# Designed miniproteins, single chains, continued (3): the designs that were tried, part 95

Each design is a single chain, and the fold is of that chain. pLDDT is the mean over its residues in the fold that is shown.

## One batch from the design tools (miniprotein)

Design m11508
Fold by ESMFold2-Fast:
Structure m11508 (fold): chain A 90 residues (1-90)
Amino acid sequence: AEDALSSLGEEAREAAERALELAREAMKSGNRRAINLATAAALIAIGGAFEAELMIKTGRLSPEEANRRALEEAERALELAEEAIRIGKE
């Protein structure tokens, strides 16, 4: 899973890694809603990285286009992870 992140551009990789970091922190909250959102964020971040790696390796997308899509997914994951942290503080 983390090996797929190495195929991303720096911005997409950093966003995905940040989303995973925040998701892991939210999972420690003991709040079920926060844990569920954190799990969704982690799956989106990892899934986006795997899709980008696959599309680059198969030549179906250029690295630029694959990284753009991975960044969009990583930013979505980051938003969910930040919301999970916010809920977990309640």
Scores: mean pLDDT 80

Design m11509
Fold by ESMFold2-Fast:
Structure m11509 (fold): chain A 82 residues (1-82)
Amino acid sequence: REEKLEEYRKKIEEYFKLMKEDPRKGSQAWKEILEELAKEAGTTVEEFYKEFKRLANQKGGVENLTPEEIAEVALEAVERLK
């Protein structure tokens, strides 16, 4: 869990940097992160994102979360969908 948390935290931090520099590349990076997480959970991107958004909304919404908190929520969604 801790190793995966650090891996996804770094990917999400890079996504935020890309969104500021080139939103098109940032959007592609986010899509790739969602596809990786959905595959790890053994589900579709749609089902993964639904559970991820549900958990994120319990913490005040994705826009109010740090990259580490987003990574924690994403991994919690993976564990719940396995």
Scores: mean pLDDT 81

Design m11510
Fold by ESMFold2-Fast:
Structure m11510 (fold): chain A 68 residues (1-68)
Amino acid sequence: SKEEVEKLIEEAERLAMLAASQGKIDETRKAANLIKEARKYMENGDYEKAIELAKQAISLAEKAIADA
C-alpha cells in the first residue's frame, strides 16, 4: 500500500540521517538517491518498485552504520 511505502521511506530517511551523522558521506548520498527514486515510483503508483528501492536504501544505510 502507499502507507507501507511511506513508512519504509521514513525509516530509510531516518537511517540515512544517522549514517550522515557518522560521516558516511558516500553511503548517505547513495541512500538519498534511492529514497528519491522510491518517492518517484510511489507518486507513479508503482508501489512494488518503490518498496524495493526503499528497502535497498534501508539496507545500505544499516550497513554503513554497522561499519562505523
Scores: mean pLDDT 85

Design m11511
Fold by ESMFold2-Fast:
Structure m11511 (fold): chain A 58 residues (1-58)
Amino acid sequence: SPARQALIAQNRAAAETMRKKLAELSKNPEDPRDALLALLLEFVIGSSEYLVERLEAA
């Protein structure tokens, strides 16, 4: 459906944006809070990619 294709595109774009933010944080690993934030971003990226996979399968 068009709505499903839009959700796939939006989640892919969101995951790509989060990957860029993660790469930026990983360049300056001096703060333990930034390390935690990087782990949280990886979780968000993974969940967005999971949603894309499920939407493509449905």
Scores: mean pLDDT 79

Design m11512
Fold by ESMFold2-Fast:
Structure m11512 (fold): chain A 62 residues (1-62)
Amino acid sequence: EKVKEFIKKLAETVAAYLRAQGREDEADALLKKVEEMIEKGESPQKVIDLINQAAADAEAAA
């Protein structure tokens, strides 16, 4: 499903940014949480909101 692919790419992008900051544990936790939410059938919007929050937190820490 195209939405699933988009969400995974978005999560991978944010995780790469976190790893670039030396925040590997947070990057791994984000990817794991996104995968769990997708498998549980959580709404795409909730998953996107989680990823956007992680991105905002990463930017605030930079």
Scores: mean pLDDT 80

Design m11513
Fold by ESMFold2-Fast:
Structure m11513 (fold): chain A 91 residues (1-91)
Amino acid sequence: MDPEELEREVELGMIMMGLGVFITIAKNGKPIDLELLRKLLERAVELAPTLSEEEREELLELLEELARLARENGDEEAARLAEEALEEIRE
C-alpha cells in the first residue's frame, strides 16, 4: 500500500469511527457537539468522490441513522447537517 492509499484508508476509518461515536451519543439522548460534527461531515464530503460504491453506501447508511436519531432527540441542527452531507455525497 502506498502512502496516499494508506492515508485515505486511515481517514475513512476515522470518519466512520467518528460517525459511530455521534450515533452512540444520539442513542443515549446526549447532545451532539455541532462544531465537531460539522468538521467530520466536511471531511466525509471531501473524501466521498474517492470512495468505492460499497464504501459510499456504508457512509450513507451511517449518515441516515445519525439524521434519524438526531430528529428523534429533537436535535434539528444535527439532523440538518447530516441530511445536507447525505445530499452532497449522493450527487
Scores: mean pLDDT 83

Design m11514
Fold by ESMFold2-Fast:
Structure m11514 (fold): chain A 55 residues (1-55)
Amino acid sequence: SEREELSRRLLELASEAARLMMDYLLGKVSADELAAGMARLRAEEAALIERARAL
């Protein structure tokens, strides 16, 4: 179902955010890359929540 797909994608975004934060802490990405990546993930999360509310 679309609800299941949205839930799975939200979980994937949470996992990506955790990985990005860990990569930053390990020195694998810059602060600018962290900021840009987090902004992208937040925008995707907001779009998915908006779609879920429309269901």
Scores: mean pLDDT 87

Design m11515
Fold by ESMFold2-Fast:
Parts: sequence; C-alpha cells; structure tokens
Structure m11515 (fold): chain A 70 residues (1-70)
Amino acid sequence: SSDQLQQQQALDQAGQKGSSYSGPVTKMHDYLVEGDYEKAKKIAEEAGLSQEVFDAIKRNAEAQKEMEKK
C-alpha cells in the first residue's frame, strides 16, 4: 500500500537471495544519500541488482535526505 512496503519487499527479496547483496546495497545507499547517482548505478550494475532493488534503495536514500531537512 505505501512506498515503504514496496521498498521493504524488494530489499527482503535481495537479502533472501544471498548476503552478497548486503555490501553493495549499503554502498549504493551511501552514494545515493550523497547524491552520487553515477557511482550508485555502477555498483548496481556490478552486483547485478534488479531495478526494483535499486529503486527501493533510492527511495530510502531520498527519504533519509528529506528527514535531514526536518
């Protein structure tokens, strides 16, 4: 129903497929929070992350940036 539900489902699926996604997911999130979309996309491509996982992480990073604005 909410964007958070879709985001969590995509991340949960990635985690269940193997811990190999945990490291790239964290790095991609850090780059997205910093606004470095090019590096984030490169990590997604190198790790073979799906578009759904990438979009979920991007939305999470954007939400974090919004919270910093208060």
Scores: mean pLDDT 68

Design m11517
Fold by ESMFold2-Fast:
Structure m11517 (fold): chain A 61 residues (1-61)
Amino acid sequence: MDEEVERSVERLLELAEGKSPLAQELVRRAARVLRTSGVAPDDEAIRRTVDSLELHAKRSE
């Protein structure tokens, strides 16, 4: 497994802690996509992803 991908996944899940339950579920789905695609986004992209998923979750509720 690519170590950079695993670090990105761990960071993504850590930043999702304290977000809405729906956002946490969407982040878990995003983490699976990263593992499948082998893409390791940078920290800024990870933060933007978590923020976007939280905004989406908030609008859905």
Scores: mean pLDDT 79

Design m11518
Fold by ESMFold2-Fast:
Structure m11518 (fold): chain A 60 residues (1-60)
Amino acid sequence: LKELEKKGIILRVRHIALETELWVLRQLGAPPEQIAAVEGELKRTRDEIEKVEKEIESLK
């Protein structure tokens, strides 16, 4: 339980970092391929957060 909660926090911090990276890349005019790669990382991180939240709910 506590391990999953900690993992959830770490994933949320990573999500914020990836959003910041995506914003910076867009400001610098990075190639579309690079922007798409970061967007993919962001989506995967979001999906993992949902999985962790569901696991916490199932364990209650």
Scores: mean pLDDT 80

Design m11519
Fold by ESMFold2-Fast:
Structure m11519 (fold): chain A 76 residues (1-76)
Amino acid sequence: MEEKAKELIEKLKNSTDVDEQRKLAIELGKLGTKEARDALFELANEYEKQGTPEARDLAEILYLAAATAVLIERSK
């Protein structure tokens, strides 16, 4: 399932639509993989650095998706 995580990560990085970015982040979180979690944290940190309200809102969603991935990974 790493292949699916990479596909979603690429789509998220290439998306310019905020609604699509939110949907892709949630889908990545639901995968519950380490790759998805790490990518979501990295993207959230990048958006936080941008400092715009829109980037901060997206960073918050990315952090929540990463937390979801951690919970799914822990559920075994």
Scores: mean pLDDT 78

Design m11520
Fold by ESMFold2-Fast:
Structure m11520 (fold): chain A 63 residues (1-63)
Amino acid sequence: MKKYLVVADKDREKGLKKALELQKELGKPDIKIAVASTKEEAEKLKEELEKKEGAEVILVDLT
């Protein structure tokens, strides 16, 4: 099963840096990362990934 870390941050660069930090801290180098600019977009992305790919999604809201 694919695993995704979805981070919502108004600053995409900061969101990406935080996502990479969390990926390292979780010890899951194989987890896929996605960044959204709003919480609403992140929630929609989580739903889409879970439905289309059967993925396990961890959502972190930094907005």
Scores: mean pLDDT 77

Design m11521
Fold by ESMFold2-Fast:
Order: C-alpha cells, then sequence, then structure tokens
Structure m11521 (fold): chain A 60 residues (1-60)
C-alpha cells in the first residue's frame, strides 16, 4: 500500500531490459528508498512478469 513501492514496481514492469531495471533500482536507492522497499517492489514486479525474482531470494 506504499505508493512508492507500487510506483517502483510499475516502473520495473514497464522496463524492457535488466539494465533498465537495474538503473531504476539504483535511482530509487539514490532517492532514499530502503532495501526493504526495493525488495518488495521487485517481488511484486516478478509476480506480474513471471521472472525468478531477485538474487537476494536465491538459495545460498
Amino acid sequence: MDARIEELAERLIAAPSGAEQGAILDEARAAGATPEQLLEAARKAGEVLGWPGPALAAPE
């Protein structure tokens, strides 16, 4: 329900490449987004796009 998380997720969904997704996440970090906000936005985008999710969720 955070507008920032939703906006970030929509930007990630609209990005056609991983490089652009990386740039969006980097800009969000520079703008003061927390790692938890970035992770939640990536999770929401991954659910919509069907991609395997962020490296942070990968097995050790």
Scores: mean pLDDT 69

Design m11522
Fold by ESMFold2-Fast:
Structure m11522 (fold): chain A 63 residues (1-63)
Amino acid sequence: VGEEYPDTPLTKKGKELVEEGKKKLDNAKTIAEINEGIGLILRGIGLAVEAKYNAQKEEALKK
């Protein structure tokens, strides 16, 4: 279908975490800070995926 992925609060929060993680990586001076930045990015992606999965799950349950 031609529907654009809806920007939910959860998806927006995920994008914010990704941006925060990128900023942390840009300013990282230690391996620990690099790991923390990567963790934030992965968490942000996880939130966006969860939002999409919840929408798809409801669709599948009505199938």
Scores: mean pLDDT 72

Design m11523
Fold by ESMFold2-Fast:
Structure m11523 (fold): chain A 89 residues (1-89)
Amino acid sequence: SEVTLAPGESATVEGGTRVRAGVGQTVTVEGSKPAEVHLTEDATVVWSGPIPPRVTFPDGSTRTVLKEAAVPKGSVIELPPGSTLTLRE
């Protein structure tokens, strides 16, 4: 399933969902599978949960987010189950 978040929206999604999100939005993942968060704009990503999320940048490089990271538009974040991701400017 694919979900696009509206400005100011927060969503709880099932694992296996693809989410389009940007600044001011929050994504929480339930279930046993990760979700994909596709950034619609440049953002600072902050997370909480049991396992650090992994980001794939537009250049194809990958990085684990240990605390927070500046992530450009077009990046894809694999957000583990039980985790919450918040997108800031």
Scores: mean pLDDT 83

Design m11524
Fold by ESMFold2-Fast:
Structure m11524 (fold): chain A 58 residues (1-58)
Amino acid sequence: DREEREKRLLEEAEEAERAAEELEERAKDPSTPEQKSAALYAAAGILKAAADIYRERA
């Protein structure tokens, strides 16, 4: 139970971190408009914060 919960939280954190990296790569694309790039970076920041919370709870 506890070990399964920790594993789930760590998996959630890793998924959020991967999603954040994908958004940052899209934001870095030269074809992405500046306003859209800013929004993608903001979304990536939120996902990184969520990942930190998941890791703290594990």
Scores: mean pLDDT 82

Design m11525
Fold by ESMFold2-Fast:
Structure m11525 (fold): chain A 54 residues (1-54)
Amino acid sequence: SMEELAKKIYDELKKKAEGAGTGWTLRGILASDPEEFEKLMEEDKKKYEELKKQ
């Protein structure tokens, strides 16, 4: 399903962000606001699709 794909993309982006030292935003959203987390995941999915078309 699309939700499963979005989760995998998000997990990969999270891993990348940790390497770059930019995990603060992901961690904050995950801990305090699951609604904002879902929004961020959807935005990341759109960004990934855009990159694939390049």
Scores: mean pLDDT 61

Design m11526
Fold by ESMFold2-Fast:
Structure m11526 (fold): chain A 99 residues (1-99)
Amino acid sequence: AEALRRRAAEARARRDEKIEELERLAREVAAREPEVREVAEGLISLARYGTMEAAVDAARTLLELASEEVRPLAEEALRKAEEALRLEREARALEAAAA
């Protein structure tokens, strides 16, 4: 169980790094395009306080609404949200196996 708990903690730490990267990207999109600011702020809120599944959906919405100028940042934000979701699911599976 010890080794599985350590691996789960490592997955959570990597998830948190992806969330921090996601938040930086979402803030940059909001700074460049005020029209999508509410969606970007909603994404940050969902990543911090909601589910990662909801954060991925919000990141997809941000990408759909993003202009060509900020599209690469929105695409990277979606990628970080998807990576964070994968790591969270890995951590949950390891924690369940350790119980």
Scores: mean pLDDT 87

Design m11527
Fold by ESMFold2-Fast:
Structure m11527 (fold): chain A 100 residues (1-100)
Amino acid sequence: MTPADIVEAQKAAAAELKAKTEEVQKKYEAGTLTMEEIVELIREQVEAMAEILSKLDKEVAEKVKELLLKAIEYIREGDYEKAEEYIKKAQEIVDEFLKK
């Protein structure tokens, strides 16, 4: 795949995830958001990113998946600061890869 193909696939995945995050945001504002819903949303993001990246670079895909799975573990533990750090690390790897 070319970087342009990855960007288009990522945009499609982002649109689907945006719809799901909007639903989660509405539940958050209503005070009905559950840990299970947060975990499911992040898991779907991990799967979508790993699928896109694996078609171009399996090593990058595995590293991103590992970081995002660590973020899910920290969310379950209530350590949102660590979860955010791992999410940011995964995003930086994806951003750096897409610049090339």
Scores: mean pLDDT 70

Design m11529
Fold by ESMFold2-Fast:
Structure m11529 (fold): chain A 90 residues (1-90)
Amino acid sequence: SKEDLLAKLKELLEEAKKLGDPLLERVLELALKLVEETDDPELLEEALRLAEEALALVKEDPDSKEVWLKLIALTLRLIGLLIEVELKKA
C-alpha cells in the first residue's frame, strides 16, 4: 500500500540522515515527495527502487566520486519523474 511505502521511505530517510551524505538525503526526500504526489503503482515502485539503490551505493562505497555521480543521476531522474507527475495534473 502507499501508506506502507511512505513508512518504509521515512525509515530509509532516517538511515540516510545517519550516514550524513547530503546528496543521499536529497534522493530520499525526492523519492518520498514522489510517493506523496502520485498514486501510479509503477511510479511508487520506481521511487522505492531508486531510494534503495541510492542508500546501497553510499553504504558500499561512501565518499566515492563514482557514487557521487550516480547519486546526481538518481536525483535528476527523480526530479524528471516529479515534473512528469505535475504535468499530468495540469
Scores: mean pLDDT 86

Design m11530
Fold by ESMFold2-Fast:
Structure m11530 (fold): chain A 72 residues (1-72)
Amino acid sequence: MKRLEEIAKRIENDKSISEEVKKLLFSALQAIGQGKLEEAKKYIEKAKELAKDNPKALELIEEIEKLLKEEE
């Protein structure tokens, strides 16, 4: 739980990440916390496409993907 919150705070505080990507990442984190792994994967995939040109966003997405694997 705390790890999800720390990632969410990093997303919120990063000015280079767009609002669309932030919404998708927050939705993915919530889905992971609720055990909705299929929904989380959908949000992560969309976030990757939108954030492909942002290395910081891709790094955060990679951390979220690790959390998703831990739940599977």
Scores: mean pLDDT 79

Design m11531
Fold by ESMFold2-Fast:
Structure m11531 (fold): chain A 59 residues (1-59)
Amino acid sequence: LPPVLRRIGVSHSISPREIQEAVDKGLTTPEEISAVTGVGRGNGGGGVQSAVDAAESLR
């Protein structure tokens, strides 16, 4: 990642467990997940939505 993206907490990947923990806290929108984890900021949010849907199906 470029240094500027690292400073704002953007990451290339997130574990399914981290997404599941965010969903367990009641966060279900890509914007809320991105705010907590930094995923989707500058990297796009499409994968976050799919991962949230998968994590909710595991409940």
Scores: mean pLDDT 53

Design m11532
Fold by ESMFold2-Fast:
Parts: sequence; structure tokens; C-alpha cells
Structure m11532 (fold): chain A 55 residues (1-55)
Amino acid sequence: SAAIEQEVEELERRALRAYLEGDLEALRRSLDKLVQLGAISEATRERALAAAETE
């Protein structure tokens, strides 16, 4: 489980960086994996993508 926890933390850091940089492709990929791992909900993913697209 520690390996999954580390992967989630890395994906969260990558998602935040992508969001701040306006890299929608990288943001989508990181969020998709976070949903797959059960770390975030689909609703959270959709809100993050909508916020990034509005910027």
C-alpha cells in the first residue's frame, strides 16, 4: 500500500503543477489516474478540469 500512497502523492503533485502551468493534457492524465486509484471522485476530476479550462 505504501507504493500506491507514493504514486497518489506524485500524481497529486503532477496534477497541481499541470493546473498551474495550464497543461490540460497532463492535468487530465494525472486526474484520470487518481480516479482509477480511488484517490479522488469523478466529480472532483470534472470540477478541476472545468476550473482549468476557464482559466
Scores: mean pLDDT 82

Design m11533
Fold by ESMFold2-Fast:
Structure m11533 (fold): chain A 59 residues (1-59)
Amino acid sequence: MFEEAIEAAKAGDFDRAIELAEKAGMPVTVLGIRRAAERGDPEAAVQAIKFGEQAKKIL
């Protein structure tokens, strides 16, 4: 799950990663990706997506 968002983030396509996170209803993940985009840090965006996936499973 979230594979498309992770691939987009790895490719530096932050806009696509944000779009997918918004469609998934993950506002905290969207904020994390936006912050990573401001820094040009694809790995931070991937971490934000993975954290959001784990939080959804626990909560």
Scores: mean pLDDT 77

Design m11534
Fold by ESMFold2-Fast:
Structure m11534 (fold): chain A 55 residues (1-55)
Amino acid sequence: SEEKIERAVEIALKVLEAHPDFSEEEKNRIIELIAKTLGLSDEEIAEVKKRVDEK
C-alpha cells in the first residue's frame, strides 16, 4: 500500500541520517528490514529503495 511505502521511506531516511557511515550494503539491509517489518512485498521494497535513493 502507498501509505506503508511512504512510512517505510520516512523511517529509513531517519535511520540512515543517524548512520551516515553505513555502506550501501548496510543501507539496503536496513531498508529491507524496515519494509518487511511493515509487511511490504518485494515490489514495494524496491519502490522504497528507489524513493530513498531519489532524495
Scores: mean pLDDT 81

Design m11535
Fold by ESMFold2-Fast:
Order: C-alpha cells, then sequence, then structure tokens
Structure m11535 (fold): chain A 60 residues (1-60)
C-alpha cells in the first residue's frame, strides 16, 4: 500500500539517524500519511504508532 511505502522509506532513513533526524522523519511521514488519508486522524495515528514501533525495534 502507499502507506507501507511511506513507512518503509521512513524506517530506511532512520537507520543510523540522530534523535533530531528521527523527529524530522516522523514529522514528514505524519504529513504524508495525513495528506494521503485525506485528513483521517485515526489512520494517521495507527500508521505513526506502527512507524514508532519499527524504529524502536531498529534502535534496540
Amino acid sequence: SEIDKILQEAVERARGASDEEIRRIFMEAAKKIYELTNGDLDKTAEAMRELAERIRALRA
């Protein structure tokens, strides 16, 4: 899905990224998903939770 592609790009960019860079990556992903879902806050929040989980796993 389009959301999955945004999440995959965000995870790849997060590899070796600083905390500041990760914050920017989250903000960009949230904006793209919000636009893609036509302002669906629930879908955006769900996708952002998944992104946060993937990035935490990456940094563990």
Scores: mean pLDDT 83

Design m11536
Fold by ESMFold2-Fast:
Structure m11536 (fold): chain A 61 residues (1-61)
Amino acid sequence: LPETEKAFELLNEGRYEEAKKYAQKALEKDPNDRLAWLVLGLALEKLGQTEEAQEYFAKAE
């Protein structure tokens, strides 16, 4: 999904809140998008929400 690609790009740029937003949009369209789950988890981890990030990493597997 274009939203997933944008979320990953934003994550690499250090725009963690925007990466989270786009990853969530991707998952609303396709809840089986493993990359979107991974990006959301990584963004949450960078924002200090480590416990929530672990849930999303589990979904990415």
Scores: mean pLDDT 80

Design m11537
Fold by ESMFold2-Fast:
Structure m11537 (fold): chain A 111 residues (1-111)
Amino acid sequence: SSEEEIRELAKKAEEIARLAKESLEEAAELLGEYFETRFSLSLEALRADDPSVTEEEIRERLKEAAREIARKVEEIENTDLSEEERTRRLAEVILEAIRLVTAPLAERRRA
């Protein structure tokens, strides 16, 4: 159901935020694996749209996205929200992270 999907996204946002406090590298790797498994956004798929984009640039974008997830999750945790509103906002953090990873790559300039 859509509610189950929203809860799944919310839990992943919290997991990535927790990992990012210990290791940004591990949080970025988990985010990449989640994007590949859930949304078919593998490194190969991301590079297929623009072969000039390097694997390292994608990894750096995943680190940036993981850092932003941690920041936004902390803001949500420090806000007095209902469980439903909290879950929805946490899910939106993951969806925004997809945009942060894909949109900059699509607009990447050469060299």
Scores: mean pLDDT 79

Design m11538
Fold by ESMFold2-Fast:
Structure m11538 (fold): chain A 61 residues (1-61)
Amino acid sequence: MNPAVLAGEAMEKLMNGAKPEELSEEEKEGIYQLDKFLGSTASKEERIKRAEKSAKRQAAA
């Protein structure tokens, strides 16, 4: 499965209230690889936390 699909699945779980630690390693890697492709210099952990914040913001709307 490609990183964009894995990142999308991870974001869906986070929007439904899942915690970052509840994501599979493949989903975490998907977020990391997608953010890295977009030029992010953040650590994998920081990128996952930013994804969680974005998902919660989207879910709150």
Scores: mean pLDDT 72

Design m11539
Fold by ESMFold2-Fast:
Structure m11539 (fold): chain A 63 residues (1-63)
Amino acid sequence: SEDEEKARKIAKILNISLERAKEILRDAKTVTTLEGAQKLAEKYGISLRDAIKANIIVGRSVK
């Protein structure tokens, strides 16, 4: 499914487990702003850049 493919892409790009990528995917779907991307980055201990990459993969752009 699309979600499984997106989770695999996140796992590969961020060099993390598929399980953790699935968690990030679920939360990234709710993020539509730069502030939300910053909170996502803080929650998972990833860079803002990586949080934005995850948002792009789920079909969201942040401003």
Scores: mean pLDDT 80

Design m11540
Fold by ESMFold2-Fast:
Structure m11540 (fold): chain A 66 residues (1-66)
Amino acid sequence: SAEEAMKKAEDALVRAVALGRASEEEVKQASELLQRAKEYYDKGDEEKAKELAEQALRVAERSLAK
């Protein structure tokens, strides 16, 4: 679901920041994607919200792989 995707992306980003593995650019990119995901979710577009959250997750996961 979009909610699960957003939560997973938020959790991964928090972890990447806590471990010092996310750059300022990566934090900004993932945060902007999550913000847009929440906007689409609020408009009832769960499919776009999920896609944007999954993009945010990929940014956070790449940060964690460093």
Scores: mean pLDDT 84

Design m11542
Fold by ESMFold2-Fast:
Structure m11542 (fold): chain A 82 residues (1-82)
Amino acid sequence: SAAEEEALKRIEEFEKKYGIKFGEKGRQSLIDTIISNPEVIAELEREIAALEEKYAATGNKEDLRRAAQLYAARGILKAAES
């Protein structure tokens, strides 16, 4: 479908831009999430904010890396809504 094709293209663009790589299962999970879970964007935004706040407090780059991956997923999901 058009939504699946747009999601896949955005996944590839975000993987390239942010230096992350979703496996085949990860990509399929994101596509399925776009179709079935409109509330997930709000949940991702909340988790991103928590990870950014934790990174600001601790300097733990693992939290920053996780936040970047969730930013990529959020961007893909928001792009698929358009």
Scores: mean pLDDT 68

Design m11543
Fold by ESMFold2-Fast:
Structure m11543 (fold): chain A 94 residues (1-94)
Amino acid sequence: DEKLKLARSLLHGAEVALENGRYDEAIKLFEEAVKLAEGIDPELVARAYTLLARAYLKKGDYEKAISYAQKALEVDPGNEEARKLLEEAKKKLE
């Protein structure tokens, strides 16, 4: 599936951008990866939502970090990273 190959490439590029502190670029690439993989690869979607939560947390957008961490947990309820990001973002809003 060419959509899934593109989604994986976008996910990889987004992870590199995130690691380099390019949060706005990472967010756009993760959002595109989700659009391509939605309904096809739940594991990729959960990964992208988890990393979107991390990117928004790094930007100080705690409400969006909470939203994306919750979306990751809806797809993958056992995602420990998403649960930790959710807890961290909630504490920042206190």
Scores: mean pLDDT 89

Design m11544
Fold by ESMFold2-Fast:
Structure m11544 (fold): chain A 81 residues (1-81)
Amino acid sequence: MKMVEEIVKLVEEAVKALERMDGEKAREKVEEIRKKLEEEIRKGGDKEFAERLLKAIDEGEKYTLEATVSLLKQVVDEYLS
């Protein structure tokens, strides 16, 4: 499924941005992920996966950008297992 591959790539890019201490780029990647997940839900695609990732963003945002990216990576890794 193309959306899962795109989300995995964006999460990897967000992780790399944080490793380079580029918080602005990491935020851009998280925002792009959110938009893609909202579009997936609107189209009636993989709703379970998209809702889990949106929940991870919402939970992470209560703490830090680093927590948000970490939770997104955790959900992606769990889903692909």
Scores: mean pLDDT 81

Design m11545
Fold by ESMFold2-Fast:
Structure m11545 (fold): chain A 85 residues (1-85)
Amino acid sequence: MTEAQKLGDEFESLIKKAEELGKKNPEYREALQAGLAYASGVKTEDELKKLSPEAREIGEKVKEAYTKFGKASGPLALERLRAIA
């Protein structure tokens, strides 16, 4: 498995986890959206700060996973993820 595939799988897993948690607590859905927007270059750090520590942690992990996947896969893969997100 390539590093890009591994990071892509981690990103996908975090999205699914945030969606499952979001069914019980809307903050996790907000964290997912803020994390994806932050990774896309939208300044949403203050939005993450408004969330509980647990929800903020998920949003930060989504941001980090997206950023790492983009670096490993190059600009084309990052643009593709932005189109999906």
Scores: mean pLDDT 70

